# Designed miniproteins, single chains, continued (5): the designs that were tried, part 12

Each design is a single chain, and the fold is of that chain. pLDDT is the mean over its residues in the fold that is shown.

## One batch from the design tools (miniprotein)

Design m16383
Fold by ESMFold2-Fast:
Structure m16383 (fold): chain A 106 residues (1-106)
Amino acid sequence: SLLDLVDQAISLLQQLGQAILNDSPLSQVEDIINQTIAILQQALRQSTNPRIQQQLQDAIRMLEDVREMLRDLEAGGPTTRTQVLLRWMAASAEALVIRRMIEREE
């Protein structure tokens, strides 16, 4: 179900947060992000509600931002770990909003 996909994404987001906090290798962290984006893209294809579709697109964009920020941080660019964590927190909050929106349609 759509709800099951969003619950999978929330679980992956929790794993992502732990990987970032543990300073896991970039390749491992990017694998979690890519899996999360793939699940959210599947949810987007299954959703028929334009509001939920927009929120899913926003969550995907936030995760793409986290990926780019992590790459910048690894390369020694101006991005800070705190900024990465704040963007990850925003993506996690967005996933919870999406979950609530799906529940309200039932």
Scores: mean pLDDT 90

Design m16384
Fold by ESMFold2-Fast:
Structure m16384 (fold): chain A 61 residues (1-61)
Amino acid sequence: ARPSLAELYAGLLARHPDGRVSVAEARAVAAELGVTLELEPDADGLMTIAELVRRIAEALA
């Protein structure tokens, strides 16, 4: 079943307690929800979980 945004955020934080994910994992998570995102990585190829969840919420609105 499709997780809520709160459940998605909690699950990602459980796997990444520093609050950051790779852009590759972020794209995979978005794709599982039927969302295609243009994502901007930082210098390490990472983004914040908060930014990912915000972008998914915007795409689903």
Scores: mean pLDDT 77

Design m16385
Fold by ESMFold2-Fast:
Structure m16385 (fold): chain A 97 residues (1-97)
Amino acid sequence: GTLTQSPASVTVKEGGSVTLTATTDDPSLTRFALYRQKPGSTEFTLVGVSASGTFTLSNLKLEDTATYYVGGASSGNVGDISSLEVFGQGTVVTVVA
């Protein structure tokens, strides 16, 4: 299956919020997780889990500037990145003062 993530990029003011949405044509994908990769980092940090594929990031700070990836799975612990079956293309979130 495929996982389509939107928006591709977004710029928000500090203290603002953004909603990221992942949609799929694969009905077996029932669990979703949002992972953050900061600029210059090779690490992915779990920031949220969802049954709907929708994630809201609120009260954003300058340090929250990163690329955010939604992963999906049919089973297992979506908090473990190795358990994810598919990934969205990512959302570049830029937080400005």
Scores: mean pLDDT 84

Design m16386
Fold by ESMFold2-Fast:
Structure m16386 (fold): chain A 96 residues (1-96)
Amino acid sequence: MDEEETYRYLKERALKSGLDEETAEALARILVEAFRGKEEQFLRAAEAAEAGRDEEALALGRALEEEVRPKVLELFIEELLKKGKATKEEVEEYLK
């Protein structure tokens, strides 16, 4: 997957979900970074789904989610705190 294409897609999706442009840009950048080097795992999960191997596709998808979720959350929180867009209380509520 092209990083530039993925970034554009994620940014547009975030904007449509009601996030402001600055937050959408940060989120898209963070997601691209967190998933960097995981393109092969994405491809494998997609191939399993296309082949009708739903159990394998779900297992691969869950493993990817578990692997990248902590990194995405960490990077996103750091970005928001660094820019003064969130407080510690807001971060704790988000992690709830």
Scores: mean pLDDT 70

Design m16387
Fold by ESMFold2-Fast:
Structure m16387 (fold): chain A 108 residues (1-108)
Amino acid sequence: MKIELSEEEKEKVKQAIRDYYAKLGLTLDEKTLEFEFKRYLELANKIPDEIINDVEKLARWLVFERLQRGEPVTTDPEVLAAEVAIIASIKGKDPDKVYEEALKLFGP
């Protein structure tokens, strides 16, 4: 079943995208933010629920999904942590907690 978010939940996820991209030095316009939101929502709809609580498995799944789609992948721990946190937010998890766990796992 596809993930369906309320308007309030959509705004919260879009704010998370904006905040985490800002930590990476990126400022998003509304059009880019909407495209990124739809992209993360599509990715989140493909993730098995059994891996959503495992930050390492979630990050590994995201990297492999991007490779299969011919999309760029990164080993930058801040970028990986941001992407995992955004997806976790769509699945109703605390994005800040997931971001900190991912940074600890992938950081030096």
Scores: mean pLDDT 74

Design m16388
Fold by ESMFold2-Fast:
Parts: C-alpha cells; sequence; structure tokens
Structure m16388 (fold): chain A 76 residues (1-76)
C-alpha cells in the first residue's frame, strides 16, 4: 500500500492527540516539532540535490510520527 505523506501523518497525530491529557499533548507536540525539523532538513537536502540524505531524513521524520501514533494509541 502507498504510505501516507509526512503532512498527512502530522495531521493525523494532531487530530488523535486532541483527546489526550495536556501533559501527554505536550510530549506529542515535542515529537511533532522534532519530526517537522527532520522533514525540513529532508527538503533542504532535496533542494541541494542530495537525494540520499533527503530520503534518510524523511524516513526519520516518518518513524518519529508513526512511533508517536503508537504511543497515543497505547495511552488511550
Amino acid sequence: MKPKSIEELIAEVRERAKTLPPELQALVDENIAYAEELYKQAKEFEKNGDIDKALHYEFLARTVLLETLRAIDAAR
């Protein structure tokens, strides 16, 4: 199956986090910020033609977001 985009994963994480206690929402927000920074680095590498680094940083951003979704599901 086609994987979700980073933007779609960020939106899903934000939506699912709305029902969490404030202390857990703060941890989710930190994970989203970290994933956004990794994705920003991926886009900069892509702009510079460094496709291997762009793919690596996108993979890291995706991993952070997927782990965050699993943590949200475990906390519910």
Scores: mean pLDDT 82

Design m16389
Fold by ESMFold2-Fast:
Structure m16389 (fold): chain A 76 residues (1-76)
Amino acid sequence: LPELSYEEALKIALEAGLTEEQAKAVAELVVKKKGNASVEEIKAVLKKLGLSDEEAYELALLIQAAITAEINKKNK
């Protein structure tokens, strides 16, 4: 969805506990995917930035849930 801004995605990632570098990479992915970034896509980005498989997966689940909730609120 084109309604989700880079700043909104960045805020969600930072609130999930990501560093600024990690949060920027995730926010760029989310914007590029129009909010349709999968858990596996978010996990892959985080792993490239040095997170373990387990940490990346847990954070990806939290971030995807938060993004989905934000998009659903905008579509009402």
Scores: mean pLDDT 80

Design m16390
Fold by ESMFold2-Fast:
Structure m16390 (fold): chain A 83 residues (1-83)
Amino acid sequence: TPAFEEGLKLIKEKNYEGAIEKFDEALKIDPSNIKAAIYRLVALALLYRQQGNLEQAEILRDILKALFSHHPISKEALELFES
């Protein structure tokens, strides 16, 4: 969806709050969009890192690994977080 692609662009621009908003738009269109849900959590974790809240960022990374470790897209999303 256009909203999802805009979210990815905003992550690259380090506008994590904007990225979360766009992924929320994608999830309103399709609540079962696992890809948007995963990238929303990545954007939230990156937002916490940007704010210096490293503890919350690490907790979200662990949640992402636990919930989505078997989904192919989760590896791409986690790589983006670790960058």
Scores: mean pLDDT 79

Design m16391
Fold by ESMFold2-Fast:
Structure m16391 (fold): chain A 87 residues (1-87)
Amino acid sequence: GEVAEITITATDANGPGTGRVTVEDGVAVGAEVLEGPASAAGNLAAMNLAQETRENPELTSEEVKEAAERGAASLRAAGLEARAEVR
């Protein structure tokens, strides 16, 4: 299947947090904390993305990448420093 690694980084009041989601054929097959506590905004966003792919298995790999970017944009709109990176 198509495999993509999606990394979401956000800095909130608790500091920077970075979570990674591994997606295969539009569904999360793994998620992990790379930096910061599990409660950090970036890590929570990564976990939320993983859950969204499981709830919406019809999403394409491109739509999942777009969802990651929308998640980062939502965090920025809330006043956080955030970005999503796709590999």
Scores: mean pLDDT 80

Design m16392
Fold by ESMFold2-Fast:
Structure m16392 (fold): chain A 83 residues (1-83)
Amino acid sequence: SRAEREALLARASALLTAAAAELTDPAVRQALLDLLAALTRAVEAEDWAGALAHLREAVALLRSAGLLDTAEELERLIAELEA
């Protein structure tokens, strides 16, 4: 449902916000915040393909930054959004 999708996207946004606070490299933190802003714009535009692309990019960024548990949780949310 739309409500379930919105709840999953809100959880993804909260995870990315928390992850940005854990990042010590300012360039990596800014890249994650830019992805969060792009995700917000995609959701507002109902661009679900764009939203999923930004979330997948965030997973790759989190993995390279060593936030593996957060990346795995985000991958689970992406799988639920694609179901």
Scores: mean pLDDT 87

Design m16393
Fold by ESMFold2-Fast:
Structure m16393 (fold): chain A 66 residues (1-66)
Amino acid sequence: MDTIQARLLVDKLALSLGLPPGFDSLDEAEKRGLVPPGFAEEVRKWFDDVVRGKLTLDEFRERLEK
């Protein structure tokens, strides 16, 4: 359940940047300078932490809303 919700947050972020949904769009956003260097990899790490129960969905959302 949390994995699906976390993925939807990533998809919404990608769409807000004018890119297709998915993690690959965050790499493209980083390449285009739309997000800070290393952001795509940090988001993947945060997503893994949510899946592993080390980070809550609310904390993940807050980090993406920055």
Scores: mean pLDDT 80

Design m16394
Fold by ESMFold2-Fast:
Structure m16394 (fold): chain A 109 residues (1-109)
Amino acid sequence: DPAALRARADELEARSREHIEKAKQAVLNGDDEKAVEHLREAARDTVLAASLYVTAGDKERALKILDDSIARFEEIAQLAKERGLENAYKAAQEAIDTLRATKDTVEAA
């Protein structure tokens, strides 16, 4: 059911956005470990949401959430770098690489 897949993808997109905001707050608070935890959860939820949108026939929505998440992870990576949070910076870069690879796969689908 494409409608059920879209509804699940919407829930995962919302959860990913919450994890991105929590990751940003963790970076601003100097909590490197919490930032890594939330960045990894956000990346997993974004990849799963994008996959479900593609399966539901909504490739454009999948590409949009990937682009939006990449931009947010780039912002968090810069904040982590400025604050000397090496693990959060690395986790954000790994998330960006994963989302870029996912975007390439979606575009080729």
Scores: mean pLDDT 91

Design m16395
Fold by ESMFold2-Fast:
Structure m16395 (fold): chain A 141 residues (1-141)
Amino acid sequence: GAMANAARTAALKAEALGKLDEVERFAQSTFDSLIAAAEHAETFDPEGARKMRELAEEALKSFQEHVDAARAAIDAGDYATALEHVQKAREEVSKLYDEMAKLAEEMGFTGLAKAIRDSKEEIDKKLTEVENTVQAALAAA
C-alpha cells in the first residue's frame, strides 16, 4: 500500500545518502593521497607532478559537483535526476583516474599507477552500490 511504499522509499533514501557519504569520504582520502604523491614527485618530474596534481584536483571537483547534485536530487525525491548524476560521476571519475594512472606509469611510478587503478575499482564499486539503491528508490516511488 501507499504507506508501505512511503516507508520503503524513506529507508532507501537514507541508505542512498549514507552510501554517497561513504563514497565521498573514500574519494576525498584517495585524492588527498594522490595530491601528496604528486608533490613528492615534483623533484623527479616537475611537469608530470603538476599534471598529476591538476588531474587529481579536476577529478575531486567533478566528483564533488556530481555527488552534491545527486544528494540534492535524492533530498527532493527526484531519483531519476539522482541516477543521472551518479552515472555521470562514475564516467567522469573513471576517465580522470585512467589519465592519472597512465601519467603515473609514464613517470615511472608503477606502484602509484596500481594504487590509482585499485582506487578506481573501489570508487566504481561504491558508486554502483549507490546507483542500485537509487534505482530501487525510483522503482518504489
Scores: mean pLDDT 84

Design m16396
Fold by ESMFold2-Fast:
Structure m16396 (fold): chain A 73 residues (1-73)
Amino acid sequence: MKYTVTATLDVYDEDGRLLHRSPPLVATAETPREAQVKLSEKLQKELERWRERARQRGLRFSVRVRVDFEETS
């Protein structure tokens, strides 16, 4: 059995305006936990990228993450 988790990262400015939507981040593993761990690593890299950009530009932002789960036989 194979588990696939997909996440999309939405970045908003101080006014709640959408600045960026990431392409889907995908992770697959034999267990849901392993898939979540792999996805978390990819999400951390995207968040680090945006934190660095925000820091350099003196920006404030908020992030929303949407996660979808799929189970394939």
Scores: mean pLDDT 76

Design m16397
Fold by ESMFold2-Fast:
Structure m16397 (fold): chain A 80 residues (1-80)
Amino acid sequence: MEELRERARRLREEARRLADKGIANPNATKEEQQELVALAVAASILAVAAESPYEPDPEASVRALEELVRELREKLEKIE
């Protein structure tokens, strides 16, 4: 399942990058910054789960992670 672990790692890095961009944005409110951080943390948790050999459905974890990254992008677009 190397492809799934690589996708999870990339998605985790993307989530962190998006959250960092949002936090640095002067138009973002404190509430918006906190929400972006919470989503990035949730993405990190899902990525760790998807990388685990004990994950019963790694595809579902990766799908949930992709959904969180999409939500991060949408929130960042609203701030910009």
Scores: mean pLDDT 76

Design m16398
Fold by ESMFold2-Fast:
Structure m16398 (fold): chain A 61 residues (1-61)
Amino acid sequence: SKVDELARAGKPVEALKLAIEENKVDEITPLAYLGARIEALMGNKEAEELLKKADKIWTKV
């Protein structure tokens, strides 16, 4: 998938954003999630906000 391709290309934040925007939350891989979490810890606020959205979707399903 495009989400997996972005995560493997070292763009986990873009992968996570695409998965949320296209409602493909089942495509959020550990690689995309962990990569976005590392980005958030490094000060990427977009990654932090996307992780909050992904967490709510995963805990609701």
Scores: mean pLDDT 76

Design m16399
Fold by ESMFold2-Fast:
Structure m16399 (fold): chain A 91 residues (1-91)
Amino acid sequence: MPKAELPLVLLVRAIALGAQALVAERLAARSTDPAIAAELRALAAEYRALADRLRAATKWPDAQAQAVLDDADARSQALDARFRALLAQQR
């Protein structure tokens, strides 16, 4: 990927993570189980934290920004797995 476009990639990923946080918050608000609602709110906070880190990384040197992107990609995969597990518990 051209390094000149790295800040745009970080911003696009941050927007996607922010959207996932909003989905998790909306599901938490609709949950009748307070334990599941609490876990969904915690998950939303973690998605927002990753989005904020990616936005901050747009100001960092390319090597550090790339490392943050790679770390965020790995962490978002783990968060997505947790999200799917929480949705399965709503049965």
Scores: mean pLDDT 84

Design m16400
Fold by ESMFold2-Fast:
Structure m16400 (fold): chain A 100 residues (1-100)
Amino acid sequence: SVEEKVVAEAKKLIEEQKKKGPPSEELKKLEEKLLKIGEKVLEEYERENPIPEEERERLRETLELLSKGLAIKIYEAKKTNPEEAEKAEKILEEQLKAAE
């Protein structure tokens, strides 16, 4: 499934990042921002669509993996194309503000 492929790619990115050393404070902050956005999207979805507890826990685990994987992608992109990475971060900040 698409979910399985995306989760597998996220796990691969996380393992590759671990080989480079402990995550930087910048990478950690980016991961926190992405996870916060994902959690708010899930909360909004739950308000309209009841989710069983087991499924909710599974979705949270998936969100954590995806947030880490996406954070690594954005962090690596900053090294090669800082302007595009800055635009992506601004979009994320606007999404966080809209979710407040």
Scores: mean pLDDT 76

Design m16401
Fold by ESMFold2-Fast:
Structure m16401 (fold): chain A 94 residues (1-94)
Amino acid sequence: MPVTTAVLEARVPRSAESVTLVDRAVADEDGAVLTGRLEGLTDGAAPAVRSKAVGAGPATVEVRLGAYGDETTLRGTGTVTGPGTVAVEFVAPP
C-alpha cells in the first residue's frame, strides 16, 4: 500500500511548561476525525486539532505543536482505514 501522510496540528500556548499529547482517531458516519488532547495546557487554551487523510493504508502522522513562532513536530505511525479515517499510535517505529 502507498504511504500516506496524515497531519494533526496542535497549538501550545507560550505559558505551557510541559505538554503531553494524547491523540485518538475516531471513525464515524461523517468520516474519520483525528482528535488530540494536550495535557499541561493553561485552562481556556483551546488546542487546534485537525486531520488530513486521503485513503486506506499505512500513514505517517505528523503532529505540529505551534507556540507563538516556535514549532515542534512530533512524528508517529498510523494506519488509514478509510477515507478520512486514521488510527494513530505515537510510539517509536518497530
Scores: mean pLDDT 40

Design m16402
Fold by ESMFold2-Fast:
Structure m16402 (fold): chain A 80 residues (1-80)
Amino acid sequence: SEELRREAEEVIRRARELAETDPVGAMELLAREGQRLEEQGHLELAARVYEELSEIAERAGDPVGAATARAVAERLRAKA
């Protein structure tokens, strides 16, 4: 739904802002939102959230975490 998309985008926006001061907290926020959306069957929105997590992880100097999040996003998108 459009409402769910808006809510996911708001969480992504909040996480991007948080990443400027607390990248670990931002990654935790996105991981929780991604898991929630996946559990509810909103796979495309969950994939978008994990893509954002991957970008923040890469910028924070965690290439392994970034690759893991990207792999999750690709797997979810393939199922959507």
Scores: mean pLDDT 87

Design m16403
Fold by ESMFold2-Fast:
Structure m16403 (fold): chain A 105 residues (1-105)
Amino acid sequence: MEEAEKLLEELSKKVMEQVEKDIETPYGLGRARGVADALKKAGEGTEEEANQAIDELSRLLGPEIGELARKAMELDFELAKQYFKETAEKIKSLVDKKIAEREAA
């Protein structure tokens, strides 16, 4: 549990740092949405869907992020799913706010 939690905290921190940079541009905003969708699938899906979502996450953010997610899943699948879901909700909230700000201008 403690090892998986540490990996998941590192993953969430790195993902959120990249998302905060990405949402400042229209192109990056699209990638942030993709990351949120992938994490939501990993958090809510079957084990097969979670593995597919991690492959997509690796494609969007690089192999280091994908490997952190996969290792966390192997150590504690249920804890990993919870962190993926929570991180996806945080990203979605930031993306939705940024879109609303740009459209309300």
Scores: mean pLDDT 83

Design m16404
Fold by ESMFold2-Fast:
Structure m16404 (fold): chain A 56 residues (1-56)
Amino acid sequence: AAPIQQVIDALVAFGYSREHAEGYASGQLKVKPEHRPKVEFALKESGREDLLEKIQ
């Protein structure tokens, strides 16, 4: 699987702050419903589909 840093970088590239990107990638921060499709896309593109189950 891709390193978590690759997921963070992808989320930042989508316009999220690094703090939010780190929170989403680690599962520590809840994803707002309107942001969920972008976060899921970033996880999928980074090969970290295993993290999809951790975002709430």
Scores: mean pLDDT 72

Design m16405
Fold by ESMFold2-Fast:
Structure m16405 (fold): chain A 100 residues (1-100)
Amino acid sequence: MSKKEKLLEAFENIRDKMIEELKKRYSPEVVEEAQKLLDEFLERVKQAIDENPDKFIEELRKIGEEFLKKVKERFPDHQDVIDMFEEALELLLEEAEKIK
């Protein structure tokens, strides 16, 4: 399996777990907004892997910081949602470093 495939599979697994947890605790509208943000993040990650493979981890950190800013702007009163996204990004960065 390629490094790109392993990382994308790890991200998809993290995304699916987050959406399942959000569905248990929040309205469908909150879940839909979270799904849209995760889909935007995944597309940017795919582009970064293709454009800058040697700097991918640096690009992933930048994309992650921009993503967390958007999450904070859309869910300012939902600190637990923000915390879930921060933890998911840390897990994704750990998986990316292991695949390096």
Scores: mean pLDDT 77

Design m16406
Fold by ESMFold2-Fast:
Structure m16406 (fold): chain A 78 residues (1-78)
Amino acid sequence: SLADEIREIEKEIRELKEKYKAGEITPDEALKKLDELDERVNELLARAKTKEERRQAILVGSEITVFKMLLIVEKKAQ
């Protein structure tokens, strides 16, 4: 279901944050994976039929956007 696909993306974001926090991946590697997840969220948003499905897709997309912005700021500090 679309809800299951959103939950999988949320899990992947959480795992990506943990790996980044642990120093296991670079900001560039994290940004690349976030771009892939962002594209997947856009596909889910296009498939969303209810207001609740759209809301959930928007919220997870927002989490991706915030994480990407933080990584870009960190790259500029290097």
Scores: mean pLDDT 86

Design m16407
Fold by ESMFold2-Fast:
Structure m16407 (fold): chain A 99 residues (1-99)
Amino acid sequence: SMADKRLNAELLGLLLAAYFVYLGVPEEEREKFLAEMIEAHRRAGTSEELIEIFVKTFEEALKAKLSYEELLKKALEIAKKAGNEAAVEGVKELEKELK
């Protein structure tokens, strides 16, 4: 539904924005920070599919030290592979705001 698409776009935006907060967390605290953030989103009713897209995007970003623009491209690739049309639409909306 349109409401589900908007909600997923907003939640994905918040999750991706948290990447820069995460980069400011001391390395020894990053695993705990990520786990607590994921658990908070599960309690808030974020879909497991959207959480999986977020986790995979974060793992790839940490390996490659991605910029925000590159992070959005990686999230788009992962969302497309997962077949999540709402997440794909959400990333495209975020990309438009950067230009």
Scores: mean pLDDT 70

Design m16408
Fold by ESMFold2-Fast:
Structure m16408 (fold): chain A 84 residues (1-84)
Amino acid sequence: MKVSVKVASEEEAIEIGKRVMEEKGHLAVGVSGSGDLEEAIAYAIEQARRAAAAGDDVLILTTSSPEEAAAAERAAAAVRAALE
């Protein structure tokens, strides 16, 4: 299973989400730095566990905002730790 982080605009994130839903093998998760980060991480881990059971890779989407990018990197690290 591959866990990656991608910086995307709002329009790009919507298009990636649509493609990921159409293309089996990937799960896209949005992580927001403006909300409860621990809750967002817990949600990302649960979704990643479901993706792992299906044999899918995980893509964490973030914006160019430093706070959201940091939140997405923390979520990616937590997902990797929970799955390995």
Scores: mean pLDDT 70

Design m16409
Fold by ESMFold2-Fast:
Structure m16409 (fold): chain A 73 residues (1-73)
Amino acid sequence: MVVRLRGPRETAGGTAAVILEGNPVTSVGKAEATPEGTVAEIELPDEPGKPAKGVFLVGKGRFVEAELEVVER
């Protein structure tokens, strides 16, 4: 499964993370700047459970909540 995270441009170049519901497994990806803000796509295991939360990690221990969208392929 792939999830897309969106956030403000200031989160670009950092790490994106997804926290899963029912099992606290975190998957990480790269945050990239786009004209529409910061976007990251993260591939989750085929049985990951539902993503509960997306975040961008920015600077020293700071994180910003992301809008999370499940992408069907």
Scores: mean pLDDT 66

Design m16410
Fold by ESMFold2-Fast:
Structure m16410 (fold): chain A 95 residues (1-95)
Amino acid sequence: SKKEKALELLKKSKVRLLELIEKEVPPEDRDRAIAQLNTLFSDLETVIETEDESYWEPALTTFYGQLTQLFTHYDAKEALKELEKFYEELLKIIK
């Protein structure tokens, strides 16, 4: 189903983005960045699991915007590329 594909993609991308935070975010800021990423993924996962599909794209847009700001602040180039790939792949599942 669309929901199963979306949740599988979220799980895979979360693991990769956590690895990229460890690589690209300074050690002193990693715990905070990890906490923010975990909160944003948890919020998006909840919307996908509990809400109608019409709520998924707005939630994804908020998620994408917040993480783009975080990764841009740290010049986290690989994380930004992975985030863009995730955004595009999830949009294809939703549409």
Scores: mean pLDDT 90

Design m16411
Fold by ESMFold2-Fast:
Structure m16411 (fold): chain A 92 residues (1-92)
Amino acid sequence: MEKLKEAIERLREAYERLEAGDTSVAPEAIKVLVELLKAMEEAGASSTDISRLIGLLIGAVGAYLEGDTKAMAEYVRQAIELAEEILKKLEE
């Protein structure tokens, strides 16, 4: 649980920087999304929830490659919300 909470917090920090227009954080945001995915899998998240998170990661990478910072920030925001939803399920 702790690793998952730490990954979510780091992702929130990356999201705030993207929203502020700091595009230099984009590669770090992708790295944190991958770390979040691994932490979710380690915490026992369902295959369905892992698949949903992979979809958001692919979307974020696609937006980054297209230079669409607003779309990338939105995918990161959705990944944070999904991660918090999964964490709540895992806490029982």
Scores: mean pLDDT 82

Design m16412
Fold by ESMFold2-Fast:
Structure m16412 (fold): chain A 79 residues (1-79)
Amino acid sequence: SAEELYKRALELARRGAELYQRGKELLDKATTREEVLRGIGLILAGLGDAFEAYLLAKKAGRADDPELRALLEEAGFKP
């Protein structure tokens, strides 16, 4: 159902936002190559979750919902 797709989209968007913000925080304080690579990995994982969330929300007809848009922006994703 559209409601189930949207709930899944919000879960992915929240996870994406968390991963993206953690990656940015790690990069901000990174002093080693390993820390930089970990930060980049978290950012990419967050962006991937945000992209999947956007696609699911589009299928649900709710890609423009303010809550979703805010989470996608926190994940560094602007559709």
Scores: mean pLDDT 89

Design m16413
Fold by ESMFold2-Fast:
Structure m16413 (fold): chain A 88 residues (1-88)
Amino acid sequence: SSVEERAREVARRGQETARRAREAARRAGEFNPALSRVIQETADELQRAADALLAAVEAGGSPERIEELARRTQELTEAAQTLIESAE
């Protein structure tokens, strides 16, 4: 379904953004440990959200549940992108 296809794309973007956030945290870590920690925690939350979204799609979860998880994953993706930008 289009909902499942969109959810898979949101999860893929979330996973990629979490990877970029971990790289940003690594670069910031030596000079700004507090920022590095916040970025790492956000990356971990984003990865968990994206993984939960994929699991819900694969388990045949309700459209409402999938959309809720997709919204959460997208919000965390935007937060992580803002933190990556602030670390540059």
Scores: mean pLDDT 88

Design m16414
Fold by ESMFold2-Fast:
Structure m16414 (fold): chain A 100 residues (1-100)
Amino acid sequence: MEEALRRLREILEALGAPAEAERLLAALEKEAAGTLTDEERLEALRALALALGVDPAVAERLAAAMAEALRAGVALDPETVALAREVGARVRARVDELEA
């Protein structure tokens, strides 16, 4: 876990996103401790997506829709769920490329 956090920081710094790296590290620390909130997880996802070159408008819209759904206790619409999966897949593929 600690080594993975350091590598993610180095990758984000190499991409020129040190502020996003700091936010991601804080979220991952809280997840390891079991204290990460859904709001903090969405903010970390948004910051990571922006750092990895996902359209900022798409990242913002996704984060806002997910936060609202969690707060209201309602299910996400299928289009928003599909978008979340696509963003997650892109982020993972990009991290895998940078780790190679």
Scores: mean pLDDT 63

Design m16415
Fold by ESMFold2-Fast:
Structure m16415 (fold): chain A 88 residues (1-88)
Amino acid sequence: MSASEVKSELARKGAQAIMDKNEEVIQVFIEGLREAGLTEQAEKLEEAVKAGDEDTAINIMSEAVSQLSEEQARELLKRVLEAEEKSK
């Protein structure tokens, strides 16, 4: 996958997790964003999710994912896929 494809897939999976209220996958995104140094975006995402503001949470997710490096995006996608596998 290209960096653009990885980021698009991450944004899609993040939006889906927010809509599905998949707390395990949402926490993987929050932790991944914090580890990537996007601490303010991670905190805003956590607050929006807790408030039930899906539109705001999806917008924060998309913006934060766009700011990830290729390596950070690939590592986060791997962790998201592992969290989805564990949920089966």
Scores: mean pLDDT 82

